# Designed miniproteins, single chains, continued (3), part 26

Each design is a single chain, and the fold is of that chain. pLDDT is the mean over its residues in the fold that is shown.

## One batch from the design tools (miniprotein)

Design m8883
Fold by ESMFold2-Fast:
Structure m8883 (fold): chain A 72 residues (1-72)
Amino acid sequence: MLTEEQVIAVLRRHLPDADEEDIRAAARVLIELAKSSDRPITAADVAYALSGVPLAPGTAAAIAEELNRLME
């Protein structure tokens, strides 16, 4: 099961300068998505959760891959 703390740690690792409020909001969106869907998290899902946060090319995909590795 994916925890809020695990998601926050992943997001903070890739987005160290992002606002804490944005990170927490995104973590909640991603956890709800993981609970409601049997499919892997996509880069598009990460970009949606982080709407308003500037993302470098490939960052959303990297976050999605790391989160999927934490899900059993």
Scores: mean pLDDT 81

Design m8884
Fold by ESMFold2-Fast:
Structure m8884 (fold): chain A 84 residues (1-84)
Amino acid sequence: MEEEAKKYIEKAKEAIDRARQALANGDFDSAVKALQEAVRYVKKAIELAKKSGNPELIKEAYKLQKEVLDLGVELGRRIRAAQA
């Protein structure tokens, strides 16, 4: 259970990094796709972290959820600015 939670935490981090890189390069299509993957991995990480009962994994998974939400807001702003 903890190993599966750690796996999805790592996948979420990788997807967030891909989304940030794509956003920095102005590749909004790739940024959206990477962010969608990050959302999916974060949801699974939270589920598995809660099931593991490990407080540090739960804390890390929720931290990634906040990062994904913040990145989603930033991506939306950048897309709107580019279209204006």
Scores: mean pLDDT 87

Design m8885
Fold by ESMFold2-Fast:
Structure m8885 (fold): chain A 98 residues (1-98)
Amino acid sequence: GGLEGARRALDELGRAAKLSKENGNMKGYLSAGVGAGMAGIGLGVGRLTGDEAFAARVVERSARFALEGTEKAGDKKGTEEARRGLEAGREGLRAGEA
C-alpha cells in the first residue's frame, strides 16, 4: 500500500543522511536530513488522517528534494540511498492512487 512505500522511503532517506554525515558531506547530510524530516511529517499526517495518497505525494517530493541536494553536494553514497528512497516513494504514490 501507499504507506508501505512511504515508510520505506523515509527509512532510506534516514540512511542517506547517516551516510552523508559519516562521509563528512555536511551539505548532503543537510539535504537528506531535511528530506527525511519532511517525509516523516507527511507520513505522520497521512497516518493521522488516513490520507495515504497525501502521505505518498509528500514523501515522493521529500525524496526528490533529498536526491537533488545530495547530487548537488557531490555525495555519491547519500545520492545512492536517496535514489532508493525516491523509488520507494514513487511505488507508494502509485499504490496510493490505485
Scores: mean pLDDT 83

Design m8886
Fold by ESMFold2-Fast:
Structure m8886 (fold): chain A 64 residues (1-64)
Amino acid sequence: SLFDQYAVDGRIDPEGLRKFLRDRQGVDLSDEEVRVALKALDRDGDGTIDLDEFQRMLSALDSR
């Protein structure tokens, strides 16, 4: 699945999020910008994005 292309151990870390945004959204963020974006998406504060959070992000991106 799309999630599995960027996930490590069932979660997307900062590297995976940066790669996703670059490859799929055409947005090349710095390491610091990726950390800020991850923090905004990471509701649990564990430093990673799970499948549920990833799907919510995709739904938001699909709106525009």
Scores: mean pLDDT 74

Design m8887
Fold by ESMFold2-Fast:
Structure m8887 (fold): chain A 70 residues (1-70)
Amino acid sequence: MSLEEFKAKAREVVERLPELSESEQRTLLGMLAKEAEELGLTDLARAARALYDDPQSEEARAALLEAIER
């Protein structure tokens, strides 16, 4: 997967979180954090993990979106 394809999928995941169950949100965020870490995107992985721990945090969501956009 290319870096740009990964970022596009990450943005879609974040934008769709409110439409998903809590279990689905955590599953997708956990996968996102792991894939970001494997790609060397440390800041994105950290932000995704923060949102995984607190899915209701608007600050964590904003930080993740910022990390996706750089």
Scores: mean pLDDT 78

Design m8888
Fold by ESMFold2-Fast:
Structure m8888 (fold): chain A 80 residues (1-80)
Amino acid sequence: SVEDVKKALENTLKKLAEQFTPEEIEAVRKALDKMLELFEQGKSLVEALKAFRDELIKAGLPERKAGAVVTLVGHEILKA
């Protein structure tokens, strides 16, 4: 459900806050909000995660960090 996805995203942000800079957390937060909008529009998980990764790269995150964040977010959503 959308509620379960929202809880998963909130838990993801809490985990990232311990591992990333405030600027990187802000970039992730904005990208997650965009991804949630795509889910509400009926986009698939794969399409939403691809758009999420692209937003992180555009925001200046290194490819390796962006990939790690996408993997964590996808895992948390699938667990919810």
Scores: mean pLDDT 78

Design m8889
Fold by ESMFold2-Fast:
Structure m8889 (fold): chain A 85 residues (1-85)
Amino acid sequence: MSDKEKAQIAAIIGALHTYGPLTAAEIAKLLAEQEPEIAPSKETVSRMLKELEEKGLVEKVGPKGRYRATPEGVEYAKKLAEELE
């Protein structure tokens, strides 16, 4: 996994932990405003959310495609952020 991918995953989970539950589009918009240098596209966020969901690091909530971070996901994001310093 590249450092950019680690930063993007940490930012996605961090956004969900701070502001969630959020849709992929809301995450992409938020990161484009706050972290423009690493901000993933909506399509990339959607793909990453599906991969993180399969690992139990995020979960779908409600009927409208919103996600939240799991406790395991928050700890995973902290470890990724520490690797990036």
Scores: mean pLDDT 82

Design m8890
Fold by ESMFold2-Fast:
Structure m8890 (fold): chain A 68 residues (1-68)
Amino acid sequence: SEEEKRLEVIRELATAVRDAVNQAVAEGLSPDEILARVRAVIDELIAKHPEFAEEIRRLGDAYLADLA
């Protein structure tokens, strides 16, 4: 269903953001570099799931706000 796909994409976004932050921190990146990496993974996920672009952008922006 569309709802199941949406929930899978939301879970994929949460996992991608968490993993990106954890790896960037482990690499010793600056806060600005961490934010840039998170933005890149959000953009990649939007490109992968254009049908959920608005939802991914909205949730991604919330993650970025929490990290700033």
Scores: mean pLDDT 88

Design m8891
Fold by ESMFold2-Fast:
Structure m8891 (fold): chain A 65 residues (1-65)
Amino acid sequence: MKLSEFLREEAERLSKITDPEEQLEAGRKLMENYEKAVKEINKLRTEKKLSQEELDELGVKIFKE
């Protein structure tokens, strides 16, 4: 799965949360996980010649952890 597709699904999930406080907390956690994934992807892209498919797969895995 592409990282962009995963993020789109997560954004849609967040939009279905009816409680504003829960939506804000979920959004904050999503942003933290996104920043973590982007940082790790950029580090690995610099250190290794990974394909875009491998980077996307790794990003989704890091995001879910």
Scores: mean pLDDT 71

Design m8892
Fold by ESMFold2-Fast:
Structure m8892 (fold): chain A 65 residues (1-65)
Amino acid sequence: SREEELQQVSEEVNKGSLAISNKDIAALQEVIENLRKLGEASKDPDLKELIEKAVAIFEKQLARL
């Protein structure tokens, strides 16, 4: 369901924020991969756009770590 998909995206975004705080490169890479998989599986265009933006932010942060 859309509610379950939104919860999964929210959980991954929270994990990404924690990985950045901890400077955990491996954890941040895992979050980026999980978000990409959620984006591929989703049929919701708004959710795909949200995931795409989150991945871009996390990739930019990963390059700084």
Scores: mean pLDDT 87

Design m8893
Fold by ESMFold2-Fast:
Structure m8893 (fold): chain A 119 residues (1-119)
Amino acid sequence: SKATELAVEMALKLDNSPEAREAIEKALRDKSPTAVKVGGYYAGVTPPIERTTPDGRKVTLAAVWISADDGTTVVAVGAEEDGKLYGRGVKIDNGKRETIEENPAPWLRLEGAGPTKPA
């Protein structure tokens, strides 16, 4: 989905290492929101889900997360509403927080988009 494509793009803007990219690509192939391990990286991609915004509009959301064995974490979400895309990504590395956004939306949150345990 376009939401998933944007979430992947946002995550890779924050961590462009070859291992991070490979972990995300494997997570996409496996269709798994749980940890997929490549080298020093774990990654997950959520399936696209429909959500309603606070003002009653329907959006499709998808999330991508990366966790590195050095403690670096990246979480990115993408949202699509009638062809319009919204994105937010956060990287935390040694206590430093970096945030990037595409078409900022106050309702687009990273809560629940991080690493998940197998169901």
Scores: mean pLDDT 76

Design m8894
Fold by ESMFold2-Fast:
Structure m8894 (fold): chain A 95 residues (1-95)
Amino acid sequence: GEEPKLSEEDKAVRELIVAMIEAAEAGDEDKALNLLNTILEKVPEPEFAAELILQLNIKKPSDATIEILKKIIEKSPLSPSTKQKLLEKLDLLQS
């Protein structure tokens, strides 16, 4: 939203991205991929990519979580350029 505070739509997107990361942490690749597809129906890829990068910096996910996130990103309908950017970020987070 264009408002100084986070809109209800922006909050819902953030909650879905957090839920997707939590599903990946639980090892539930199918649930994580389903959440990713749901997010992409609601927001443009650049907005999704920016929020995901922000949440990854906050949560600092494990290597196992990162591997699941890589798999769902590769399986997603994201553009090749967005996939490359997100996969590069995930590679930098792996120990």
Scores: mean pLDDT 80

Design m8895
Fold by ESMFold2-Fast:
Formats: structure tokens, C-alpha cells, sequence
Structure m8895 (fold): chain A 111 residues (1-111)
């Protein structure tokens, strides 16, 4: 159902946000943990997109998939240089996008 898929997207968005927080610590172990979480969530989002015909579910799943893939690439940069200011600023931007998605999904689930 649409509500079940939106609830699943909310759970994924919250996990992606936590992964971004872990990456922002600059701790190599936290970055490795965040990478594993992002890879798992990319797989979940791809599976959801392959089975849904709901355009609203597709919209948020695709946005989260883009964010997770970009975060994974930024993780590679932070693993090489934990003080990469541009990578840190881009991660903060992605975190703000995820926060917006979480608020949108929560509003949709209240209806």
C-alpha cells in the first residue's frame, strides 16, 4: 500500500540521515559503518523502485537514492581526507535535503 511504502521511505530516510551524521564525525570506523548502511539502503530503494508504480513513492525513493549514492562517493573522499571541507559542506547539504524529505513524508503519513 502507499502508506506502507511511505512509512518504509521514512525509515530509510532516517537511517540515511544517521549515516550522514556518522560520516561527519570524520572517524574512519564511523565512515565504514555509514558506508555499509548507505549500501544496504541503496539496495532497499532500488528494490522499492522496481516494484512500485506510485509516482509519489517513486519521487521520494529516487531522491533518497540520489542522496545515498552521492553520500557514498563523498565517503570515499572523507576516507582519503577527513578534513575535506568541500566534501563536509556537500554532506551537510545532503543532510538538509534528507531532513526536508523526512518532514514531507511525516506530513503525507498524517493524511
Amino acid sequence: SRKADLQRLLEIAERVLEALRLMLTGDPAAIAQARAVLQANIADLEALLSRTSDPLVQKYAQELLDIARRALALGDRLEADPDDRKAILELIGLALRVIGIIFDLRLLLEQ
Scores: mean pLDDT 90

Design m8896
Fold by ESMFold2-Fast:
Structure m8896 (fold): chain A 100 residues (1-100)
Amino acid sequence: SEKELNRLATLGEAEVTSLRMLGWELRRVASKTENPEIKEELLKVAEELFRLADEFEARIREAVEKKDIEAAEKVLEELRKRREEILKRVKKLLAEEEKA
C-alpha cells in the first residue's frame, strides 16, 4: 500500500541518518584517540559508514520508486544487520583503547 511505502521510506531515511551520525561521532572520537592504530581503524569504520549510508539511501529510494515493498523491507533489514555488526566492532575497538 502507499501508506506502507511511505512508512518504509521514512524508516529508511531515519536509519540512513543514524549511520551518518554514527560516522561523524566516530570521527570525533578518533580526533581524541591517542593510539594511532585505533585512530586509523575508527576513521576507516567512519568512511565505511558514510559509504553504506549512500548505498542504502540509493537502494531504498529505488525500491520506493518501483513501489516494491518486499525490496524496501529487505534493504531495511540488511541495513539494520550491518549497523549492528559495525556497532559490535566499534565497541570492541573502544574497549581496547580503554585497556591501553
Scores: mean pLDDT 86

Design m8897
Fold by ESMFold2-Fast:
Structure m8897 (fold): chain A 93 residues (1-93)
Amino acid sequence: DPLSKQAQEYYDLALEYLGKAVDLTEPEKRDEFAELLRKLFQAMVDGDEKTAEEYKEKLLEILNPEAAEYFEKFLEYLDKALALAQELQKQRE
């Protein structure tokens, strides 16, 4: 399925950008970054859009400008992957 492949490609790109954001993050901030990222994912799983947006903003606040640029690309491609995956799931039901 071309759409399933596209969703996987967006997800793979999201993870690549997340890795770049982590690599550019100062070592002393990585634990805080990981904790906030976990809280963001939990809010996303729970469908709590307001809490997810708050954690996205907090993550961007702790990151240096270069790491923040890659983290924003991670969020962009993650949103694209999830939207396409959700549409595919809807078509299967």
Scores: mean pLDDT 82

Design m8898
Fold by ESMFold2-Fast:
Structure m8898 (fold): chain A 74 residues (1-74)
Amino acid sequence: ELSEYEKAIEDFFNSFDKNGDGVITREELRAFLEEASGREVSDEELEAFLAQFDHDGDGVITFEELKAYFEENA
């Protein structure tokens, strides 16, 4: 289970690293959640999930925040 999250995080990081912008976009987060859950994620579900991290309302999640979340909640 943890190894499953670790693999997903690594795959997401590789995608993110190729982009090189230092943040996790909404599209990348959706893809990650869809892979992890095995189903399509609605915009409403994505917004609810994003709200847990986007404390400052900047509309992005750092990779560090996402990694920490999965390390604690995987």
Scores: mean pLDDT 64

Design m8899
Fold by ESMFold2-Fast:
Structure m8899 (fold): chain A 118 residues (1-118)
Amino acid sequence: VKELAEQASEHARKAADYANKGATVARKAGIEEAYELFQLAADLANAVSDVAERAKRGEATPEQLREASLMARIAADYARKGAELAKENPEAVEYFRQAADHARKASELLEKIAEELA
């Protein structure tokens, strides 16, 4: 569980970092709607990382882990939608693809931890 929680936290932190980088590129390109979606993805990914860090200390319930898994999936969806809005900017698309991939991996790991603790 502790190793899975560490991996989930790392993926959530990377999702937030890539979403923030994508937001910066989208804002510089004037794609305000994409910027807003990536900020939402980054905020959710940061919240997911906090739950994963609590899980690493044995302080998270299965219900909290499942909720964090759902939040990570929502973050991945926001990143994917942002990539579609920013499709004319390859740099933004790549950051959003990375954010979505890491958020999805965090979601899968958190769900697995919840199953092992239930």
Scores: mean pLDDT 86

Design m8900
Fold by ESMFold2-Fast:
Structure m8900 (fold): chain A 86 residues (1-86)
Amino acid sequence: SGASLAYAEAYAELVAASLGVLEADMKELQKRFAEAFKAALKEGDSAVIEEQTYRILARLLEEAGELEGAELARNRRFSAAYALFG
């Protein structure tokens, strides 16, 4: 997959792990995120990153049985919910 997809996947997995809905090796995930972030800064597309991040996050939430969270991610409201506090 391209730089945008790799970044989106790592970011979605970090969010899912922080919510407790994904079991992950946090050190390996952080390393993968850092490497994908460097590639995305050079070659990434922000619109593709946003689209793929919400798609992957929705899938991870749905696989964990978090149907309401998956629906929020599909509608891109998950990010907006955090923006209400910043």
Scores: mean pLDDT 75

Design m8901
Fold by ESMFold2-Fast:
Structure m8901 (fold): chain A 71 residues (1-71)
Amino acid sequence: SDEEKLEEAKKLIREGKKYVEQEDYLNAMKLFSQAYSLLSTLKPSEEVRKMREEAFNLGHEAAKKLVEKNR
């Protein structure tokens, strides 16, 4: 169901944030990308749109940190 998928996306975002705290930006990016992909399959709602934006922004910031770490 869409509700179960929304809860899975929330879990992916929480786990991605934990990887960011550990400076594991590669695994963080993978989880945020998975959350964004999952949220993109759901019916549009304010909550879904906000979470998609959060997952996108978190993934982008993790990508920037990964590039910085490799310098």
Scores: mean pLDDT 87

Design m8902
Fold by ESMFold2-Fast:
Structure m8902 (fold): chain A 78 residues (1-78)
Amino acid sequence: SIEKRIEQLKTAIFTALDDLGEKLNLYELVEKMKELIERGDYAGFKELLTQLGEKYGLNSYVDAIKDAVEEMERLKKQ
Protein backbone atom coordinates (compact mmCIF):
# COMPACT_ATOMS: atom_id res chain seq x y z
CA SER A 1 0.00 0.00 0.00
CA ILE A 2 0.99 3.67 -0.38
CA GLU A 3 0.72 4.12 3.41
CA LYS A 4 3.12 1.21 4.07
CA ARG A 5 5.62 2.57 1.52
CA ILE A 6 5.50 6.06 3.11
CA GLU A 7 6.13 4.48 6.56
CA GLN A 8 9.10 2.48 5.20
CA LEU A 9 10.59 5.60 3.54
CA LYS A 10 10.15 7.71 6.69
CA THR A 11 11.79 4.98 8.82
CA ALA A 12 14.72 4.71 6.37
CA ILE A 13 15.19 8.52 6.28
CA PHE A 14 15.09 8.85 10.10
CA THR A 15 17.48 5.89 10.55
CA ALA A 16 19.95 7.44 8.06
CA LEU A 17 19.70 10.82 9.85
CA ASP A 18 20.31 9.18 13.26
CA ASP A 19 23.39 7.40 11.85
CA LEU A 20 24.74 10.71 10.47
CA GLY A 21 24.03 12.52 13.75
CA GLU A 22 25.89 9.85 15.74
CA LYS A 23 28.91 9.69 13.41
CA LEU A 24 29.26 13.48 12.94
CA ASN A 25 28.03 14.54 16.44
CA LEU A 26 25.18 16.58 14.86
CA TYR A 27 22.29 15.61 17.17
CA GLU A 28 20.65 19.08 17.22
CA LEU A 29 20.78 19.34 13.41
CA VAL A 30 19.24 15.84 13.08
CA GLU A 31 16.35 16.83 15.38
CA LYS A 32 15.76 20.01 13.31
CA MET A 33 15.81 17.95 10.09
CA LYS A 34 13.28 15.46 11.52
CA GLU A 35 11.02 18.43 12.46
CA LEU A 36 11.18 19.69 8.86
CA ILE A 37 9.97 16.28 7.62
CA GLU A 38 7.15 16.20 10.22
CA ARG A 39 5.90 19.68 9.18
CA GLY A 40 6.17 18.84 5.45
CA ASP A 41 9.00 21.32 4.74
CA TYR A 42 10.75 19.03 2.26
CA ALA A 43 12.46 21.98 0.50
CA GLY A 44 14.06 23.13 3.78
CA PHE A 45 15.04 19.53 4.57
CA LYS A 46 16.73 19.03 1.17
CA GLU A 47 18.59 22.36 1.52
CA LEU A 48 20.10 21.35 4.90
CA LEU A 49 20.87 17.85 3.59
CA THR A 50 22.70 19.30 0.55
CA GLN A 51 24.77 21.60 2.80
CA LEU A 52 25.67 18.63 5.04
CA GLY A 53 26.71 16.51 2.02
CA GLU A 54 28.95 19.30 0.69
CA LYS A 55 30.54 20.05 4.11
CA TYR A 56 31.37 16.41 4.95
CA GLY A 57 31.98 14.98 1.45
CA LEU A 58 28.85 12.78 1.66
CA ASN A 59 27.11 13.88 -1.56
CA SER A 60 26.30 10.34 -2.80
CA TYR A 61 24.94 9.30 0.60
CA VAL A 62 22.78 12.43 1.01
CA ASP A 63 21.51 12.06 -2.59
CA ALA A 64 20.10 8.64 -1.59
CA ILE A 65 18.25 10.28 1.33
CA LYS A 66 16.98 13.06 -0.98
CA ASP A 67 15.64 10.40 -3.40
CA ALA A 68 13.74 8.75 -0.51
CA VAL A 69 12.27 12.13 0.56
CA GLU A 70 11.21 12.96 -3.00
CA GLU A 71 9.49 9.56 -3.35
CA MET A 72 7.70 10.11 -0.02
CA GLU A 73 6.61 13.64 -1.12
CA ARG A 74 5.25 12.27 -4.44
CA LEU A 75 3.31 9.48 -2.66
CA LYS A 76 1.76 11.97 -0.21
CA LYS A 77 0.51 14.12 -3.14
CA GLN A 78 -1.47 11.17 -4.54
Scores: mean pLDDT 84

Design m8903
Fold by ESMFold2-Fast:
Structure m8903 (fold): chain A 89 residues (1-89)
Amino acid sequence: KLEAEKEEALRLARSMGMSDEEVAEVLQILESDEAERKKAIKRGMLALIDLAFARQKGEKIPEEELERLRREADIGLVLLEALIITDFR
C-alpha cells in the first residue's frame, strides 16, 4: 500500500509542478507514521482555509507567509489525494 501511495503522490506532485525538495518532503511524510501524515494534512487544510479567507476579505498576505502557506497547502493536498485515490482504487 505505501508503494502505491508513493507512486500516486509522485504523479500528483509532478502534475502540480512541485520542486524536488517539496517532493522529497512529501515522500518523507508518507514513509513516517500515521500521526505525522495526519499532521501534515491538517496543516495543509488550515493553510488552504487561511488563503481562502484572505482572498475573500481582500487581505494582502506578506510574500514570505504566502509562499509558506502555498507550500503547506500543496504538500497537504498531494498527501490527502494520494491516500484517498489508493483507498478507493
Scores: mean pLDDT 78

Design m8904
Fold by ESMFold2-Fast:
Structure m8904 (fold): chain A 74 residues (1-74)
Amino acid sequence: MSAEELLELSKELREAVEAGDLEKAIEGSARVAELLGQDGEETRKALESLPDEQVKKVALRAAELAEKLAKHLE
């Protein structure tokens, strides 16, 4: 997985939060979770059970983690 793909994912997550697109925010967060060795399906289900405010916070954190991962890929 390339640093460019991780930076694109981070950008998509931030855009989804700004647009209020919770479906994209959840999907992007699940993708980042899978990259960190977590179950993406379980992460998606967990996020679907959270209030919108919490989903947005998780998505922004996922974007930060994707950016950090990109910096470690050379």
Scores: mean pLDDT 82

Design m8905
Fold by ESMFold2-Fast:
Structure m8905 (fold): chain A 58 residues (1-58)
Amino acid sequence: SADEESLRSALLLLDSVAAAGTASDAQLDFIAAVFRKTLPPAVAAEVEARIAALRAER
């Protein structure tokens, strides 16, 4: 489905950002805000949860 495709693409982007090790907390907040506006609410919530988990581990 389109929502599953959007989620996979968003998670792949976040994995790439995490692997690069270059994203600041401000950049992660910006990514979360963009996804909240552009993705379906359920998909945006999953992406925000992943970002929160990444920040908690740093």
Scores: mean pLDDT 73

Design m8906
Fold by ESMFold2-Fast:
Structure m8906 (fold): chain A 56 residues (1-56)
Amino acid sequence: KYLEEAKKALNEGFFTEAQEYIKKAIDNGYTKEQIKEALKDTPVPKEVIDKIIDSI
């Protein structure tokens, strides 16, 4: 599902691809808060994740 693809992209440093998957998750009914919670377990800093999500 979109959040798993976003996690994979973030772990590999593909931030543009991660942003596209996050947009698709929002379009499918996920809230920004749910996405932030799902992505908190990645090694990417929370500040970076928050910036990507909040820019959408």
Scores: mean pLDDT 78

Design m8907
Fold by ESMFold2-Fast:
Structure m8907 (fold): chain A 65 residues (1-65)
Amino acid sequence: MPSEEETQALRAELDALFAGLSDEEIDRLVRTDPAVRELVWRTIRAVQEWQERRTGVPQRTEFVP
């Protein structure tokens, strides 16, 4: 299960990857690069699992696998 550190590292990696990019550039990158898309999905899942474990409450997102 993802730890708090692992979840924070994934979020930081996404933030670093998207740093300095416009919304249009981020959208294009997510559409064209399957590795970036996978990183986004993994980050969402890690955040959901970490929040549920930490608070005991299921984390809601609008993402559908």
Scores: mean pLDDT 69

Design m8908
Fold by ESMFold2-Fast:
Structure m8908 (fold): chain A 67 residues (1-67)
Amino acid sequence: GASAEAKAAAEAGVKSAQAAAEKALGPDTGRRTYELAKEEAEKALKAGGDADAASNAVVRGVILAGG
């Protein structure tokens, strides 16, 4: 399973990305950013990714949400 550090990085990254997207682009974009960042982070954790892999997956989700 994923390490506690990888899970913590995913959770913190998803929350930060959602808050930033909501503040800059509004609640609909914030929600979409949360959904995609969480999905990509969960995929990385299921694949046995570390904290860096989880953080990179959050960034990937943010890029997908922004178009």
Scores: mean pLDDT 84

Design m8909
Fold by ESMFold2-Fast:
Structure m8909 (fold): chain A 93 residues (1-93)
Amino acid sequence: TLSSQQAAQLAKQQNLKVGIISSNGPDTAQSMSDIFQSHGVQSQSYSAPTPQQAQQATQQLADQGAQLIASDTDIYDASQQAAQQQNIPNIQI
């Protein structure tokens, strides 16, 4: 598991557009996105409290051009399965 700051540094070094998914509500998802943006990383976030919503959010982020998905621990497995179908790497934050 990486902190949002560590994940943002990685994404910046690789010049990746990041999709962020959090199970902890929209304010938490937005705060994570703000950390990425403060590091100069383009990011979009979704709140997804369930595995089904995490899969849907991952697909929407892929459609919006995300090159990396960052998801929290509780929904990581569901997000990872959807990200693999889209051929996008996923990291746990």
Scores: mean pLDDT 85

Design m8910
Fold by ESMFold2-Fast:
Structure m8910 (fold): chain A 83 residues (1-83)
Amino acid sequence: SKKEKLEKKFNEILDILEKLMDRRYQAELARMQAELDADPSLTPEEKQRRLAEYETNLREKRQKQFDAVKKGLKEIYEKKLKE
């Protein structure tokens, strides 16, 4: 049915987006960890604290961005279902 095809496509788009956002999240964390590891002035404890703070902020930013995109996609999905 048209509904089943649209639902499958919507879920495929969401899955691709989640994977892309996760890859970017992991890349940003790896970059920050490398930058902190390269700083000889920081103790191991300070490096862990700063990485944890960065991870928390990045996770919150990612969640807000994902929720906004998901809402937009859901609105498009509902509009196409009405057609």
Scores: mean pLDDT 83

Design m8911
Fold by ESMFold2-Fast:
Structure m8911 (fold): chain A 82 residues (1-82)
Amino acid sequence: EKEELIEELRKEYPDEKKVELELEIREGLVDMAIAVAVLAADKMSEEELEEELRRTLRLLGLSEEEIEEAVAELRRRIEERR
């Protein structure tokens, strides 16, 4: 049991640098997705933009809470530009 847990942890953390880089890439992708959605606001409804953002972020493996924070940021940026 404990040996199996140690083996799983070794598989989980073979390269600590990979985990950090994956988090940085994920954050950059989220920022880019929001920026693209803001630029598309003149071509799509707010509901369509929110649904596309939620779908994209879900595919990237974000939590429901993180997705809703990103949607709130999208709404804020659209309001500031109009």
Scores: mean pLDDT 70

Design m8912
Fold by ESMFold2-Fast:
Structure m8912 (fold): chain A 84 residues (1-84)
Amino acid sequence: SLPPGSEEELKLAIEYAKDESLPLGVRRSAVRYLAWVAIQEKREDLLPVAREAFLATMQEDIPEEELRKLSKELAEGVEKWLKE
């Protein structure tokens, strides 16, 4: 289980998501983690960061199925958050 997102952990995840020298799988994992924390912890400050990191990973070869899944998870989380 993931611990509650610490600021240090979030900063590292943002750094990994934007690091073009890292394998795409590592960057995708960082983007997914940021999206999950943004949704679960209702962190408004993380939504634009997760979106920016997601768009950065879209500039590389990412399987369409993974892109659809991440986009759906982000959309569903934002919709649920807005209804509260």
Scores: mean pLDDT 62

Design m8913
Fold by ESMFold2-Fast:
Structure m8913 (fold): chain A 70 residues (1-70)
Amino acid sequence: KEKDKVITEGLKKAEERLRAAGASQEEIDRVVKKIMDKARELYRQGKSVEEIKAEIDKLIDEEIARLKAR
């Protein structure tokens, strides 16, 4: 399950980066849900593993930037 592995790795990376940026568990849970929703959408659209990985990485970067802006 290559796409499932990419999602799992993306979630782990997101949790690590968000915690490092000072996010609360509630904020981490919100971002995790957002990543899962986006990954499911891309999976349904038939996107490649690389495309799903790129979109997850972009989402993580956007959420980290939002946390730093507050």
Scores: mean pLDDT 78

Design m8914
Fold by ESMFold2-Fast:
Structure m8914 (fold): chain A 80 residues (1-80)
Amino acid sequence: ASAEAAQNLAKAVGALIKGDYETALRYAEKALNTPGISLRAKQLAARVMAEAARKLGNTDLAEKYEAESERLQAQVDAEG
């Protein structure tokens, strides 16, 4: 797994838990765009982006990443 993707994802999740939704979006986006990110980390990053966007009232962005997260989850489930 990409260490950089994992670090950015950890920062995104931490920010989401603290209610810093803008920071959560920024770090989740960085994780999602990190080369070598695992499928599971990519799915989690998309979920964080969807949740943070929804909390910020950006419904279009939330729906986009909710759909992406569901698509990635189906891939994770297929791979085991």
Scores: mean pLDDT 83

Design m8915
Fold by ESMFold2-Fast:
Structure m8915 (fold): chain A 65 residues (1-65)
Amino acid sequence: MKLAEETVNKIKKSDDGFESLEIIKEFLERASEKEIEELANLLSKETNSEVTAEELVNAVKYLAK
């Protein structure tokens, strides 16, 4: 939970989507499945929209192609 909260705060401070995705990528490299789910839930609450853990993983993979 704390790791996900720190990650959300970093995303909120970033000026562009590329920086946000790089922050998410670094989080995913060290995060457990539970922590990824917590990040998705926090982002959903912050943006008032539905964000899933799978969407976060896929977004990072898409940019890595």
Scores: mean pLDDT 73

Design m8916
Fold by ESMFold2-Fast:
Order: structure tokens, then C-alpha cells, then sequence
Structure m8916 (fold): chain A 84 residues (1-84)
């Protein structure tokens, strides 16, 4: 379900970001950009996007540099801005 996928996504995002010491500013910019990007999408499209993001997060687990790059690149892709 969408709610289960949202819960899993947020859990993984916060867990991996905290473990690697990713700045809260980067995580917040990513979440804000994602929220705006998905605002006009269907529940089915949102679930698909979140599942793909979960997979991409799992692929960079334990690597701070790759995790930072993923979050920054996705923030820009979603139309947001990240200050480094």
C-alpha cells in the first residue's frame, strides 16, 4: 500500500542518513523537493517513485559520499535546491 511504502521510505531515508552523518539540511531539502514533485501525481505513481527511491537508497547504504550525491542529484531532479 502507499502508506506502508511511505513509512518504509521515511524509515530507510532517516536511518541511512543518520548512520552516515548526512546533514539535516540536505535531507530536508530532498524531502521538500520530493513532496512538491509528487504533489500532483496519482497514488500509483507516488508508490512507484518511492519504491524506486528505496531501491536506490539500498544501493548506496553505508557509503556517505554516494548517499549525499544521490540525495543532492534527486533534489535537483525534483526541481529543488541544495546548498553545500
Amino acid sequence: SLEETKDEFLKILFEYSEEEGVPKSVVNAFIEALRLYIANKSDEEIEKILKELIKELEEVKGDKEKLLKLLIDKTKEFGGEVEL
Scores: mean pLDDT 86

Design m8917
Fold by ESMFold2-Fast:
Structure m8917 (fold): chain A 68 residues (1-68)
Amino acid sequence: GGSISRRNEENGLLLGDPSVTEIKDRNIHPGVVEQRLPGNTSLKKVTTSSVASMEILKKRGVEVTFKT
């Protein structure tokens, strides 16, 4: 991957809560999948009932489960 890929990897390396992105992507993941998250990670796995949120998260390299 190029420079763009490294930018996305930066968020993964932080392994923190999406506090910095929360303001920008507030409605992407209103309800994170707790059972899928082992606990000590950033925005790596989420569950959402919104197709828009799912696509945004997939583009960020996050594993997303669609729930209805």
Scores: mean pLDDT 49

Design m8918
Fold by ESMFold2-Fast:
Structure m8918 (fold): chain A 57 residues (1-57)
Amino acid sequence: SMADRQRAMIAKNREDAEALLEAAREKEAQGDFLSASVLRLIANGSLSFAEMLEKRL
């Protein structure tokens, strides 16, 4: 169903965001704050998309 497909998409976007936030922490540990900021922006985009899909269920 559309709802099942949306739930799968929500899970994937949250999973992708977690991986990006992990990568951001690694970049911060290396002193690369610019790359960390970019990764956090991308992660926030994935989370916002997941939240939008969740509200439509």
Scores: mean pLDDT 88

